# Ledger of designs, part 80: designed miniproteins, single chains, continued (2)

Each design is a single chain, and the fold is of that chain. pLDDT is the mean over its residues in the fold that is shown.

## One batch from the design tools (miniprotein)

Design m6755
Fold by ESMFold2-Fast:
Structure m6755 (fold): chain A 72 residues (1-72)
Amino acid sequence: MKSVEEKIEEAKAKAKVKLSPKDGLKILKELSKRELSEEEIKELAKEINMPVSDTKKYIKELKELMKKAGVK
C-alpha cells in the first residue's frame, strides 16, 4: 500500500475535512476490506471523533480514488 498518505490527503482536501493521517488510514483499511454500511460509518466517525456527515464525505472521496485505482 504505497502512497496511502497521498490518497488520505487528497480525500481530506476534496471533502474539506480535518483528519489525522492515523484516522484516515484506519478508514482506508476498513474500506479496502469491505463495503461500509451506514452503521459502520457511524461507528468509525465515533472512534475518530468526527461528525458523521464529514466522515461520509471523506469516505465518498476515498471510494472514488480507490475505484479509479482498482480499474485496470
Scores: mean pLDDT 74

Design m6756
Fold by ESMFold2-Fast:
Structure m6756 (fold): chain A 60 residues (1-60)
Amino acid sequence: GRKAIEEIAKKTGIPAEILAEMLKDAAEVGSQQDIADAITKESGVPKPTALAAVRYARAL
C-alpha cells in the first residue's frame, strides 16, 4: 500500500506522490509483475513490497 510507495520513494529519491502517478500510468499499459520486478532490481526492495506499491497506485 501507501507504505510501500514511501519505502521505494526513499530508496529512489523520487517523491512518493510522483512515484505513485508514474506507477499508475505504467500499470495501465504493463504487467504488474514486470513493473514490480523492475522496481525490485532498481530500488532493492522485496518483490512483495514492489507489488504492493504497484497495486496501491493502480487503485488510485
Scores: mean pLDDT 79

Design m6757
Fold by ESMFold2-Fast:
Structure m6757 (fold): chain A 55 residues (1-55)
Amino acid sequence: KEAVLARIASLLQARGVSPEAARKAHELAMQGDFEGAGRVAGLSPAEVQDVLDAL
């Protein structure tokens, strides 16, 4: 689980989201809210799906 959370944060930063948004998304993902994490990072539904599929 911990490795997955770190990977999500890294992928969001690589996608060009702000470090602050990536940090908030990581916290939501730690709670199991992957959809909310994507929304906080300002990702489109397609981008959210791509990140989840990369896990």
Scores: mean pLDDT 67

Design m6758
Fold by ESMFold2-Fast:
Structure m6758 (fold): chain A 56 residues (1-56)
Amino acid sequence: GVLSAEDVQLLLQKPQAQQEALVRQALDALNLPQSWLASVMQSIKANPQALLLVVP
């Protein structure tokens, strides 16, 4: 997938509920367990650039 730095910044400005919904969709698209949601959200909050590695 392709996300620009601007796309990542805009995503982080969204309400947490929308961020979680997008992460859930990315996990489904990658066939990853939904139980990873919490870990992915923690990674995004700690390092926003990590989103570029998970979201296609």
Scores: mean pLDDT 66

Design m6759
Fold by ESMFold2-Fast:
Structure m6759 (fold): chain A 74 residues (1-74)
Amino acid sequence: SDQQLFQQIKKVLLEGGVPEDLAQQAAQSAVASKDDPEAAKEAVLRTLLAGGVPKSKAEEIAEQVQKLVAQAQA
């Protein structure tokens, strides 16, 4: 379900040290792009970078989100 995917993505973001408000925004963007794992990755990456998350950490988290979205499609 979208709710389950949202909670899984938000958990990854929070465990990665992303602040609650930013994690909420990034998770919403990823779920909105759930039919395209690459688009979900790019949406998360853009949101995290705009929120001040360092590039290397943002890329690592965005890659994890892409994998979760791809698994949800399988």
Scores: mean pLDDT 86

Design m6760
Fold by ESMFold2-Fast:
Structure m6760 (fold): chain A 61 residues (1-61)
Amino acid sequence: SLAENIALGKAHLASLSPERRAIIQEIADKLRKIGDGIDKAIAYSKETGEPLSEALKKYVK
């Protein structure tokens, strides 16, 4: 069933070693920061009329 497949997926994630989990989480955190920076740059560009390239320099590093 779908519920059983979801439970198996969660069990697999829980079975990952602490070292492997730490690496995956670090990558995920870095990707989230980049995404947040892009969203802020787009909002700034829309509100100020500044080119997106200049806005990206402020919010994405």
Scores: mean pLDDT 77

Design m6761
Fold by ESMFold2-Fast:
Structure m6761 (fold): chain A 96 residues (1-96)
Amino acid sequence: SLSNLEKERERREKLIDWIIEQIDRALVARFLGRPEWERIVDEIVSRLKKEGLTVEEAKELFDEARKRILEQSNPSEEVLKAWDEIEERILKKLEE
C-alpha cells in the first residue's frame, strides 16, 4: 500500500541522513588525528548489520549519501578520498 511505501521511504531517508552524520563525525576525527574514527566505523557497521543490510544494499545507501553531499556542499578531493577509504573499510567489515 501507499502507507507502507511511505514508511519504507521514511526509514531509508532517516538511515541515509544518519550515515551522512556518522561519516562526517569519522572524517572530522580522522583529520584531527583522533583514533575515535575507527570506533565510529565500527558503530556504523553494527547498525547496518542490525538493519539486516547486505553489502550491496549498504553500497547503494553510501552512493546516495555521497551524491547528496556532492549536491549540497563542495568537498575537496582529500575529503572525497578519505570518504572512499572509510566506505571501503565499512563495506569490508560488513562482509565479515
Scores: mean pLDDT 85

Design m6762
Fold by ESMFold2-Fast:
Structure m6762 (fold): chain A 61 residues (1-61)
Amino acid sequence: MMMPSTDKNYDKLKKIDPKSAKKLDKFKDDVIQSPPSVQSSKQTGFSISIIGTIIDIEIKK
């Protein structure tokens, strides 16, 4: 199960930068389709990737 905060951050990213969000769509799908044993680790990585992308956008703008 994906964390609600991760889903909210992803939706925010889709609104401010749809192109970067599309690149992370494959990562999101990989998290959802992953076995439970690795899902938590992949979910953490996905959350960090979203936050990092948002920070990059804020720094460049």
Scores: mean pLDDT 70

Design m6763
Fold by ESMFold2-Fast:
Structure m6763 (fold): chain A 98 residues (1-98)
Amino acid sequence: SELLALLEEALRLAVEALTVTPSNRPALLARIDALIAQLQALRATHPQYASIIDDAIATLRELRAILETWDPNNLEQITRVIGLALRLIGLIIDLELS
C-alpha cells in the first residue's frame, strides 16, 4: 500500500525529530515538506482515503511547526512530538482495519 508506506515514513520522521540537531534540521524539514506533497498528490487520486490523508498532513504540519522552534530541553515540545508519533501509529492501525 502506497499510503501505508507514506504513513510509516511520517512515523519515522516524527521519531527522528526527537534527535534533531541544528545541522540536520533543514534536511528533516525538507523531508516533511516532500512527504506532505506526496500525501496531497495521493489524496487527489484516492479520495476514499481523504480522512486518513488529511489527518496525516495535519500531523506533519504540526511536527514541522514544532521543529522550526525546536529546543531539545523543552519537555512540552518533546511530549507533543511523542503525541504526534502516537497519532501516526493510530492512523496506520485505522488504515489496516479499513
Scores: mean pLDDT 89

Design m6764
Fold by ESMFold2-Fast:
Structure m6764 (fold): chain A 60 residues (1-60)
Amino acid sequence: YGAELALASGIAAGDEEFRKANTPEHLTPEDLIAASRAQAAKDPSALVLSEKVAEEATLI
């Protein structure tokens, strides 16, 4: 959980491409999961987010 939550927060707060694709009006857990999958595709050490962690991150 801790590492996945940190990754989800990083995606939501710091990933410029993710923020451009997903309007600052709202983020959904599915959007964060999709972004984490895209990161994992280009960086095999990146984590793919679980639904629970993505839900928690969208509250940030």
Scores: mean pLDDT 64

Design m6765
Fold by ESMFold2-Fast:
Structure m6765 (fold): chain A 70 residues (1-70)
Amino acid sequence: SEENEKEGLEQMREDFKKALELLKQGKLSKEDFLKGLERGIEILEKFFPDNPEAKELIKELEEEKEKLKA
């Protein structure tokens, strides 16, 4: 199960990186990117509450969210 969680978290990290590149290219709006970050954090907190990799990813998503609001 931990192996499956690792693969799921790696996919979420790749999805985040892809979304960030689309944002930088102007192909994704700040609003849609922010909604994606909020949903990602919610999913990580709900389904991976004790996973340290998930906690690190949540921190990365929260930091990016704050950068968008500044």
Scores: mean pLDDT 81

Design m6766
Fold by ESMFold2-Fast:
Structure m6766 (fold): chain A 78 residues (1-78)
Amino acid sequence: GELLLQLHKEYQEGREQMQQDRERIRSQGRQSQWDQLLSQMRDLTRKAREAFERGDLESLKKYIEQYNEVLDQLRALA
């Protein structure tokens, strides 16, 4: 019983931390930048998948490199 209570507590604390991080990003006026970067990551993931399905390794490499650049920008905002 004790282990399940501890896991539940850790889950709740994690959710509270995520809510605090979101509110902090909003209060700093960075919400639009965060949403834009997430949108770019989703678009690049789709394009990378399409390139992979076509066997276009050059385009795949390009989209992976761009994805990593956007990911670094996202991490810098958090």
Scores: mean pLDDT 74

Design m6767
Fold by ESMFold2-Fast:
Structure m6767 (fold): chain A 57 residues (1-57)
Amino acid sequence: PVAVATAPVPKTGPDELALLPGEEVTILEEVDEEYWLVENAAGERGLVPKSYLEVVE
């Protein structure tokens, strides 16, 4: 599935991924109720809180 960042996503931990608003990511895995493991267009992977993402497909 694909999602878009609806707000700036800060990198607050070493396993997290920072995103700009409007940045598109591929959802790879649901790791828990709060976070998805995602991959950006550059091939970087990290955790992003679900509340910052809108699923588009």
Scores: mean pLDDT 80

Design m6768
Fold by ESMFold2-Fast:
Structure m6768 (fold): chain A 74 residues (1-74)
Amino acid sequence: MSSLEQMIQIGDEFRDKALEYLRQGDYEKAAYYLQMASNIYRGIDPDRSKLLEQASEYAKQGDGEKAIKLAEEA
């Protein structure tokens, strides 16, 4: 069984990668990593998972500004 701290660290790492891709304009890769982060948080922090899922949706639409805002809030 993974510790809660280990799962949070993995989720934060995926979120940070997504933020880097969003700032570079690589919205396809950003959406992928936002989905990975959302999946990690789904059973741990549903509110954070929802923010990351919404950020992934905006990234898929090319709305980098909204995607960055939601990912940073998560």
Scores: mean pLDDT 85

Design m6769
Fold by ESMFold2-Fast:
Structure m6769 (fold): chain A 62 residues (1-62)
Amino acid sequence: GASALLEMLRTLTNDQAAHVARALGVSELDTPQQRKELLIALAEDNEDFARHVLQLAGYQPP
């Protein structure tokens, strides 16, 4: 469910978060932590977006 997807997003490495942020065009954030926090915030209300982020990071979402 959505909770499990959000937990998986929290386990992303800084490199995975940077790769996803670049792919989504949000490269203006100065730190890996800021990029990761933005991705999680956007995913909280959108399970499809959470799945998309995980796929970009190299995971097969459930």
Scores: mean pLDDT 73

Design m6770
Fold by ESMFold2-Fast:
Structure m6770 (fold): chain A 81 residues (1-81)
Amino acid sequence: SMQEEASELYREASELTKEAMEIIEKIEEKDPEFAEELTKLLQEIGRALAGVFRGDRAALERLRELLRRMKELIEEAKKKL
């Protein structure tokens, strides 16, 4: 069901948001452009979450893709730290 899919993505989004915010603080002096990219992605994730709360299935699919991209950027950022 959409509720089950959304629940898992909410959990993942919460975890990744916390990690991304921590990384942004650490990397912003060394790579401000990368920090900006992470910040913009967090904003997109927030918008997708709002869509999912409204019952938009397209927003749920969008959220899944954004979370996948966030994981990749976090791993890239860790290699730069």
Scores: mean pLDDT 86

Design m6771
Fold by ESMFold2-Fast:
Structure m6771 (fold): chain A 88 residues (1-88)
Amino acid sequence: MVKLKPLSDRGKAVLKNLLKQNPIQLLGMALNYDFSNIAKEDLLFLLDFAIEEEQKTIAVKLFQKLKELGLLTPEEETLYQQKLSKLP
């Protein structure tokens, strides 16, 4: 079982650049990862990026996983539901 530490700001910047180049493929790979060991901050970063890149299917799955893990506050859940509803 792998325990993950939150990504550094530099790590997030590198990941964002990689996702921007290959968003569908890289996010698809991330969805097959063990989310139980991913920090909330990293999952929120991926969710925000999927929303920015209009990857609705991936964004919905990341949102559902965050809800399943109990990581979202009621306010965050409402905010992300509204953001997801605006995706084409």
Scores: mean pLDDT 67

Design m6772
Fold by ESMFold2-Fast:
Structure m6772 (fold): chain A 68 residues (1-68)
Amino acid sequence: MKIKIYVPLSGEVIEADSVEEAKKKLTEILNKHTKVPQKVLDISFTTLSGKPVAIALTDDLFFILEVL
């Protein structure tokens, strides 16, 4: 089962076979595009208005990302 998450910050789609792999890939993308180091601590999957989304938590921030 593949996880596909769109990251608007970079315009990239991350593909991962596990939540842990998705956390690593998202951390890499964030640190390429942000001046302050960010580490993704958790990713949870839910729906907003019937659309699948991923909620990514870092030390200071959270992101709501589209699941493809």
Scores: mean pLDDT 77

Design m6773
Fold by ESMFold2-Fast:
Structure m6773 (fold): chain A 73 residues (1-73)
Amino acid sequence: MEKEKEFEKIMNEVIDELVREAQKAGDTEAAKEIESLKENKSIAYNLAVEYFRRRGDREKIDKLIKLYEEIKK
């Protein structure tokens, strides 16, 4: 359960950041669509991995992969 909470915290943080980016770009429809992805852990996970990959944050990617493997069984 603790690792699931850590995973959700990171996912929500990434989704919130992407929502802010869409809002700054003036795309409120995309912002709403991205926000709804919080309800799907698999989609949110893939989106967060892509987010960090584009930013070159390998440490965050490795952490997310390990957390996800421990949660999904």
Scores: mean pLDDT 79

Design m6774
Fold by ESMFold2-Fast:
Structure m6774 (fold): chain A 114 residues (1-114)
Amino acid sequence: SKELEEKIKKLMLEIIEELRNHPYALPFLKPVDFELLPEAKEVIENPLSLETIEKKVESGEIKTIEEFEEELKKMFENYLRYNPEGSPVREAAEKLKEFAEKKIEEAKKEVEEL
């Protein structure tokens, strides 16, 4: 139903806002600027950010919590795959991913109660 779609969209946007306000969010706020970091283009094949994912949610390209989870996983995997363990960027990716996974699990339970 339209009411269910609207509630799911709101939940996804609320998660994005919580992710934006997380201490480890800085690398994920906007797409990687390849003019400032040209070497990142070799490491990050599909630059996703919280801004990019937010626009997809607002446009309706992402309609379900499951699709939202997949896009967030792709964003984190871009950083986890190519950054060594112990680097600040990898730590930020791991910490924000753990937080996101918890919020997505909570949202899935909320959707089941609708």
Scores: mean pLDDT 78

Design m6775
Fold by ESMFold2-Fast:
Structure m6775 (fold): chain A 61 residues (1-61)
Amino acid sequence: LQLGNQYLSQGNIQQAIDHYQNSVRIDPSDLQSINQLRRLGVSDSTIQNIIANADTPPSPS
């Protein structure tokens, strides 16, 4: 049976998701980070849930 082709490792995907997730938490208007999460297999509902449940951003003095 044909397995197909694989180019990405699981570790790389997990690290990328973590980085983009943190970027979206800091700036939820960063569409590029949101698009990267979608490309990595994170559902739109999950992304929206992360944004909705994020803590309030740090306030300046």
Scores: mean pLDDT 67

Design m6776
Fold by ESMFold2-Fast:
Structure m6776 (fold): chain A 74 residues (1-74)
Amino acid sequence: SLIERLKELADEEFKRAADAFVQGNLGEAIAHYDAALRLRELQKKAESGMDPEEIEKEAERVRQDRDDAVRQLR
């Protein structure tokens, strides 16, 4: 389904962000975290029967990791 593919794409972007973060490529990590957050926003808008709290938990995890990357640039 389109919803399932949005989730898979968001998970993939989050993993790419984590890999870039570990390698010290903070700008690349932030870009991938931003992509993951956009995909989770689309997932929330597309969902009419899935638990929105679960999607929000996943989005919050991405926001926390993004904030850590931004903090390391400062």
Scores: mean pLDDT 81

Design m6777
Fold by ESMFold2-Fast:
Structure m6777 (fold): chain A 70 residues (1-70)
Amino acid sequence: MRAVEEAVRRHVPDEEEARRITRGVNETARANGWSEETAVLAAEGMALQAAGRPKESFGPLLEAQRLQEA
């Protein structure tokens, strides 16, 4: 999913790490039936954590959880 890749690459400059996170999010989204919106929010949160910005990851991850539960 291109939007997921873009969300990860925005915060993770290392190409190999960005690819790993993108693949993990896409696989989890497919396994759990996540919408593209939920997958993008989860990717943004994971990318922010990988970038050493865990406090900023809380918003996107909480929103992804809400959308998944709806």
Scores: mean pLDDT 79

Design m6778
Fold by ESMFold2-Fast:
Structure m6778 (fold): chain A 63 residues (1-63)
Amino acid sequence: GKDELAAKGGRLASEGGEGDKGDRMGAGAATYAQSGNAEKGREYGLKGGSEEGAKMAEEGGKA
């Protein structure tokens, strides 16, 4: 479902970014997307270093 897409977006953001920054931003992206905040999900995904993860988090947040 959309929650799975949000979680996957966060995971990709974590994997796209290096070290602790990627992990924290990925977790933020997933949390915001799961709470329905598409814009914050995207923002944190981009900060994590994954444009693809950011897009998935944004899509999850739109649900």
Scores: mean pLDDT 69

Design m6779
Fold by ESMFold2-Fast:
Structure m6779 (fold): chain A 84 residues (1-84)
Amino acid sequence: ASTEELVEALKSIKPEDHEAVAEEIVQAERTGSSIELPLADGSKISADPREVIPLLRQVNPELFQKYLDASVQDGIEDIKRALS
């Protein structure tokens, strides 16, 4: 995917979907998988989380904050699992 397509996809994400998308990004980064992002025309684009994450802060700061929150929570759950 091009940077322009990723920017368009990230801008088109509805606020109600931010938490769910943030969790998908965290899981994709953890598993080395691609994420599917909706485009404004209703199509989907497959993206590497490593390309998406740097764009989040500039393009959709609310989604970036949800990603940070989800990433921290995922890390806490990993530590709890390892200690249990």
Scores: mean pLDDT 76

Design m6780
Fold by ESMFold2-Fast:
Structure m6780 (fold): chain A 98 residues (1-98)
Amino acid sequence: VEELRRRAEEHERLAKAYRTVADNLKKMNQSETEEERQKYADEMEKALKDAGLGEVGKRIAEQAKNGTKEQISKLGGDAYKNAAEHEREARRLREEAA
């Protein structure tokens, strides 16, 4: 039970991080300046680093900074999908722990 709850908490943390990534990618796509784009890229990198995925965060931030609006939208979609998958796993683990 305790192990299942800890695993659920980890998936909840990852889900929140990926939702933060998706939100910042959306803001980056709407940004008018390089300074704003860098700010949102930094926020995405920090969110994933805080969740234990620092290298993934760096990769996504660089892809977004060098990407087209279409590529940024795709990255955002991928981040939403990752968040949803982690949310589903967390819910399953919580149900097993109950």
Scores: mean pLDDT 84

Design m6781
Fold by ESMFold2-Fast:
Structure m6781 (fold): chain A 77 residues (1-77)
Amino acid sequence: SDAEELAIAEEVARALAPYVRNAEQARELTRVVNAIMNGDEEKAAEEMERFGRAAGLSEEVTEELRKLAVEAAKKIA
C-alpha cells in the first residue's frame, strides 16, 4: 500500500538524516528515497554510495546503509 511504501521510505530517511549537513547531501538523500519508492534496488544502491561519498562516511557505514536501501527497495517492489 502507499502508506506502507511511505513508511519504509521514511524509515530510511530517518536513518540518513543525522548525516545531512548541506544541500548536496540533502539532494542525494532525496535520490535514495526516490529509488526506494520506485522499488529500484540497483538505483537505490548506486544513490546510497553517492550519498556516502557526499557525506564523507566510512566504507563500512556506507555498505550498511547500502544494504538498508536495497532491502527497503525490495519490500516496495
Scores: mean pLDDT 83

Design m6782
Fold by ESMFold2-Fast:
Structure m6782 (fold): chain A 62 residues (1-62)
Amino acid sequence: KSLAERFVDTVRAQMDQLSPEEQREVAESLESVLKTAEKNKEDPSVIERLKETIEELKGKAS
């Protein structure tokens, strides 16, 4: 697995246990990872999963 895949897997496993503040911080980190993954032409499924996870975290933080 790529670093982006491992990071998103870890976040998804833990995201329900995060506070709203932690969810926002993690979402910002994932946005940075997404930009890097897109630049590196990472697998489209990984990119989509990153986008979905960011949206879920932002939804929960709101």
Scores: mean pLDDT 77

Design m6783
Fold by ESMFold2-Fast:
Structure m6783 (fold): chain A 94 residues (1-94)
Amino acid sequence: ADKYFQLGLQHFRNGDFDKAIEYFEQALKIYEEQGDLEKVAEIYAKLGEVYARMGEFEKAAEYYRKAAKIYSELGKPSEALLLDGAAIDNLKKA
């Protein structure tokens, strides 16, 4: 799982957004199967960043909200609030 997450980060940094999404989605499936909700939330937040960089603001907001919901469920309200703010900012650009 971590290997796919790291590959996603490398491709995101290189501006290869399509491959970044592919690797993040592979990591997401594995972490969901493992029940690692904190990693699932982290990957949703990264997918939000990728879509925001692509100008896909509505999709970015959707992924930020998915991450915020999980952080809220994990008792991390500061992370949830930050990601809800990122979602609102992206919706203003859409």
Scores: mean pLDDT 85

Design m6784
Fold by ESMFold2-Fast:
Structure m6784 (fold): chain A 88 residues (1-88)
Amino acid sequence: MSPEQQREELRRQLDEYRRQAEQHLRLGEEALARGDLRTAADHYAQAARHYHFAGVLARELGDEELAREYERQSVEATTRAAALREEA
């Protein structure tokens, strides 16, 4: 595979992880609105994992600023998941 094809594949994977993270954040907010703390925590934990992988791929693509942003979002989602598990 060419370096260009490898970078295209990494960009596609990054975009997919970002979409999955955003989907899980929405599902977490919906669960939280219903008072389902356990389901909300599980979705925020999934969002954190997907943001973490998006950050890893952004770093591999040389986009350190984007990598730091996704790592920040991963930490925020992890913190929310932990707080909700303490209340559940």
Scores: mean pLDDT 89

Design m6785
Fold by ESMFold2-Fast:
Structure m6785 (fold): chain A 66 residues (1-66)
Amino acid sequence: SHMAATKAGAAASLAGGGLMSRERAVAVVQRTTGADREAAEAVVDAGLNGSDGKTLGAAAERAVAS
């Protein structure tokens, strides 16, 4: 769902800003989207690497689709 993707993107952004650990953000993405660890790590790593909102949104949508 779009809401799950939005929450996943928010967790990745919090990790990128140093407000959430990578492991916690991965767990939030997995719980919110149902994605496997690899897909969840891709979303969080996009946030950690300072990816733009489009790139982050696309990664979050892929996680929801997995």
Scores: mean pLDDT 78

Design m6786
Fold by ESMFold2-Fast:
Structure m6786 (fold): chain A 72 residues (1-72)
Amino acid sequence: SLEKELEGGVLIVSLAVDYVVAKNNGITEAAKLAEEGLDKVNEYLSKGDLEKARQVAEETRKKIDEIIEKEK
């Protein structure tokens, strides 16, 4: 459904924002995790696995937050 496609888009945008923020602040490890997470989320979304895409996005964002917090 369109609603599920929009939810998938929100997951992608959220990780893309994390990537840009990490990249602009020179936090290379966080940027790498966001890029890898984006690739995985896109793969699961292309297969229609929204639940797995959500799990990957949430786990990736948690790890990025931990790295960013340590770099402050």
Scores: mean pLDDT 84

Design m6787
Fold by ESMFold2-Fast:
Structure m6787 (fold): chain A 81 residues (1-81)
Amino acid sequence: SLDSFSSFSEEQLLTLLEKENEELLKTAKTMSPEDRKKLIEHYKKVAEEFLKIVEEIVSDEKFKQKVKEMIENTLKELEEI
């Protein structure tokens, strides 16, 4: 629930993002090559906007680095399908 967000740790946020990325990869594997290419381009745009928000809100540079690495790993896995 939204009420639990006030006690949300960096580790919990990373775990949530990792799970969402796993579902994204699963979905991408069921798509046509053309649709998957569109998904990858859309993910790049969304990821860029998300990193912008993280840079604005988050003061912990190690957390920012972990988010960036997770996004880069997801992109590599998407491109390897």
Scores: mean pLDDT 75

Design m6788
Fold by ESMFold2-Fast:
Structure m6788 (fold): chain A 91 residues (1-91)
Amino acid sequence: MSDLTPEKILEMVREGIEFTMDQYKKGIISPDAAVDLIRGLLDHGRHAAIALGDMDTVKEIARMAIEAAEKLLKDAPEKAKELIEYAKGVL
């Protein structure tokens, strides 16, 4: 049985974004790869939150993805802009 709660989904997405941004800052992954990973976290978290019927959690996940993508605009402007527009469409 899935013990998933909105709080657990938000924590998993937040930790995933923090890990991705840390790997990017250390030069382990490219800025483009960081955008792709954040998009994956947004998609997985969004699908989990929708399955729980919690649209407030979906919106919060989208906001976290936008904030992370904005930090990537300098180094991956095209992919970061695409992610921001995609996440806005989820709001």
Scores: mean pLDDT 85

Design m6789
Fold by ESMFold2-Fast:
Structure m6789 (fold): chain A 85 residues (1-85)
Amino acid sequence: SAEQQKLLAELAELVADEDPEELIRRGLEAAEEADTPSAAKVKEAILNSPEPERLGLAYAAVRAAELRRAAAEAAAAGRELEAAP
């Protein structure tokens, strides 16, 4: 969508000074690590999108992976508290 394209271009601009090849590699790795149908679509989009949207999408994938890790850590801490007598 036009809204998604604008957002991805804005995200790419935020990381314009970073190594694009390294960021794309990290984005693909993050999408593969998630191992979900939505992440598989993101991986495909990174591979098939033109610049600058590809770089923006790679950055978004990296940020999503960071948020998933933070959520998993919070959930693990919650389970430990629930298991305590």
Scores: mean pLDDT 74

Design m6790
Fold by ESMFold2-Fast:
Structure m6790 (fold): chain A 111 residues (1-111)
Amino acid sequence: SAEDYFNLGNEALKEGNYELAVENFQKAHELEPSLVIDFNYALALIASGKNTEANLFLQEKLGVDLPLPELIKEAVKRLKEAGQEAELQETAEILRSAGRNDLADFIEKEL
């Protein structure tokens, strides 16, 4: 299921296996598109050093032409407005477990 792939992506992200996280989030998106899956996919791309790919993906999904930091803030804002604050907190904790305190702090600052 999309939920199973999303959970596998989160586990891979937590372990610092960003390539596996990207693969699993992509499979989750193919089954059931959602902003939370797309957000975690973009974060996995950033963690793997694929900032340009993350930027283009988020620009297309959000429909706004903004730099990557502003796209992340916009995604956090939309997820909060959708009632997904608990999912954002879980994502920040997963990133912190992976040693990506920079990304976790950036997300939590917008919460």
Scores: mean pLDDT 88

Design m6791
Fold by ESMFold2-Fast:
Structure m6791 (fold): chain A 58 residues (1-58)
Amino acid sequence: EEKKKLQEQAETLERHAEASDKGLEQAKKDSKYGEEVGKLLDDSRESSLKKAKELKEK
């Protein structure tokens, strides 16, 4: 049961990372701050994916 909750949390983080990827592509088209915004989104995505992987491995 607890393992299922960790899996669900990991999947939620992965979905958030996927949504951030979509947002990044849109921001690159519409934003003059694309490079700085892109770095922040990349750092956030990496952190989320790393956390999701750790949760799945528990």
Scores: mean pLDDT 70

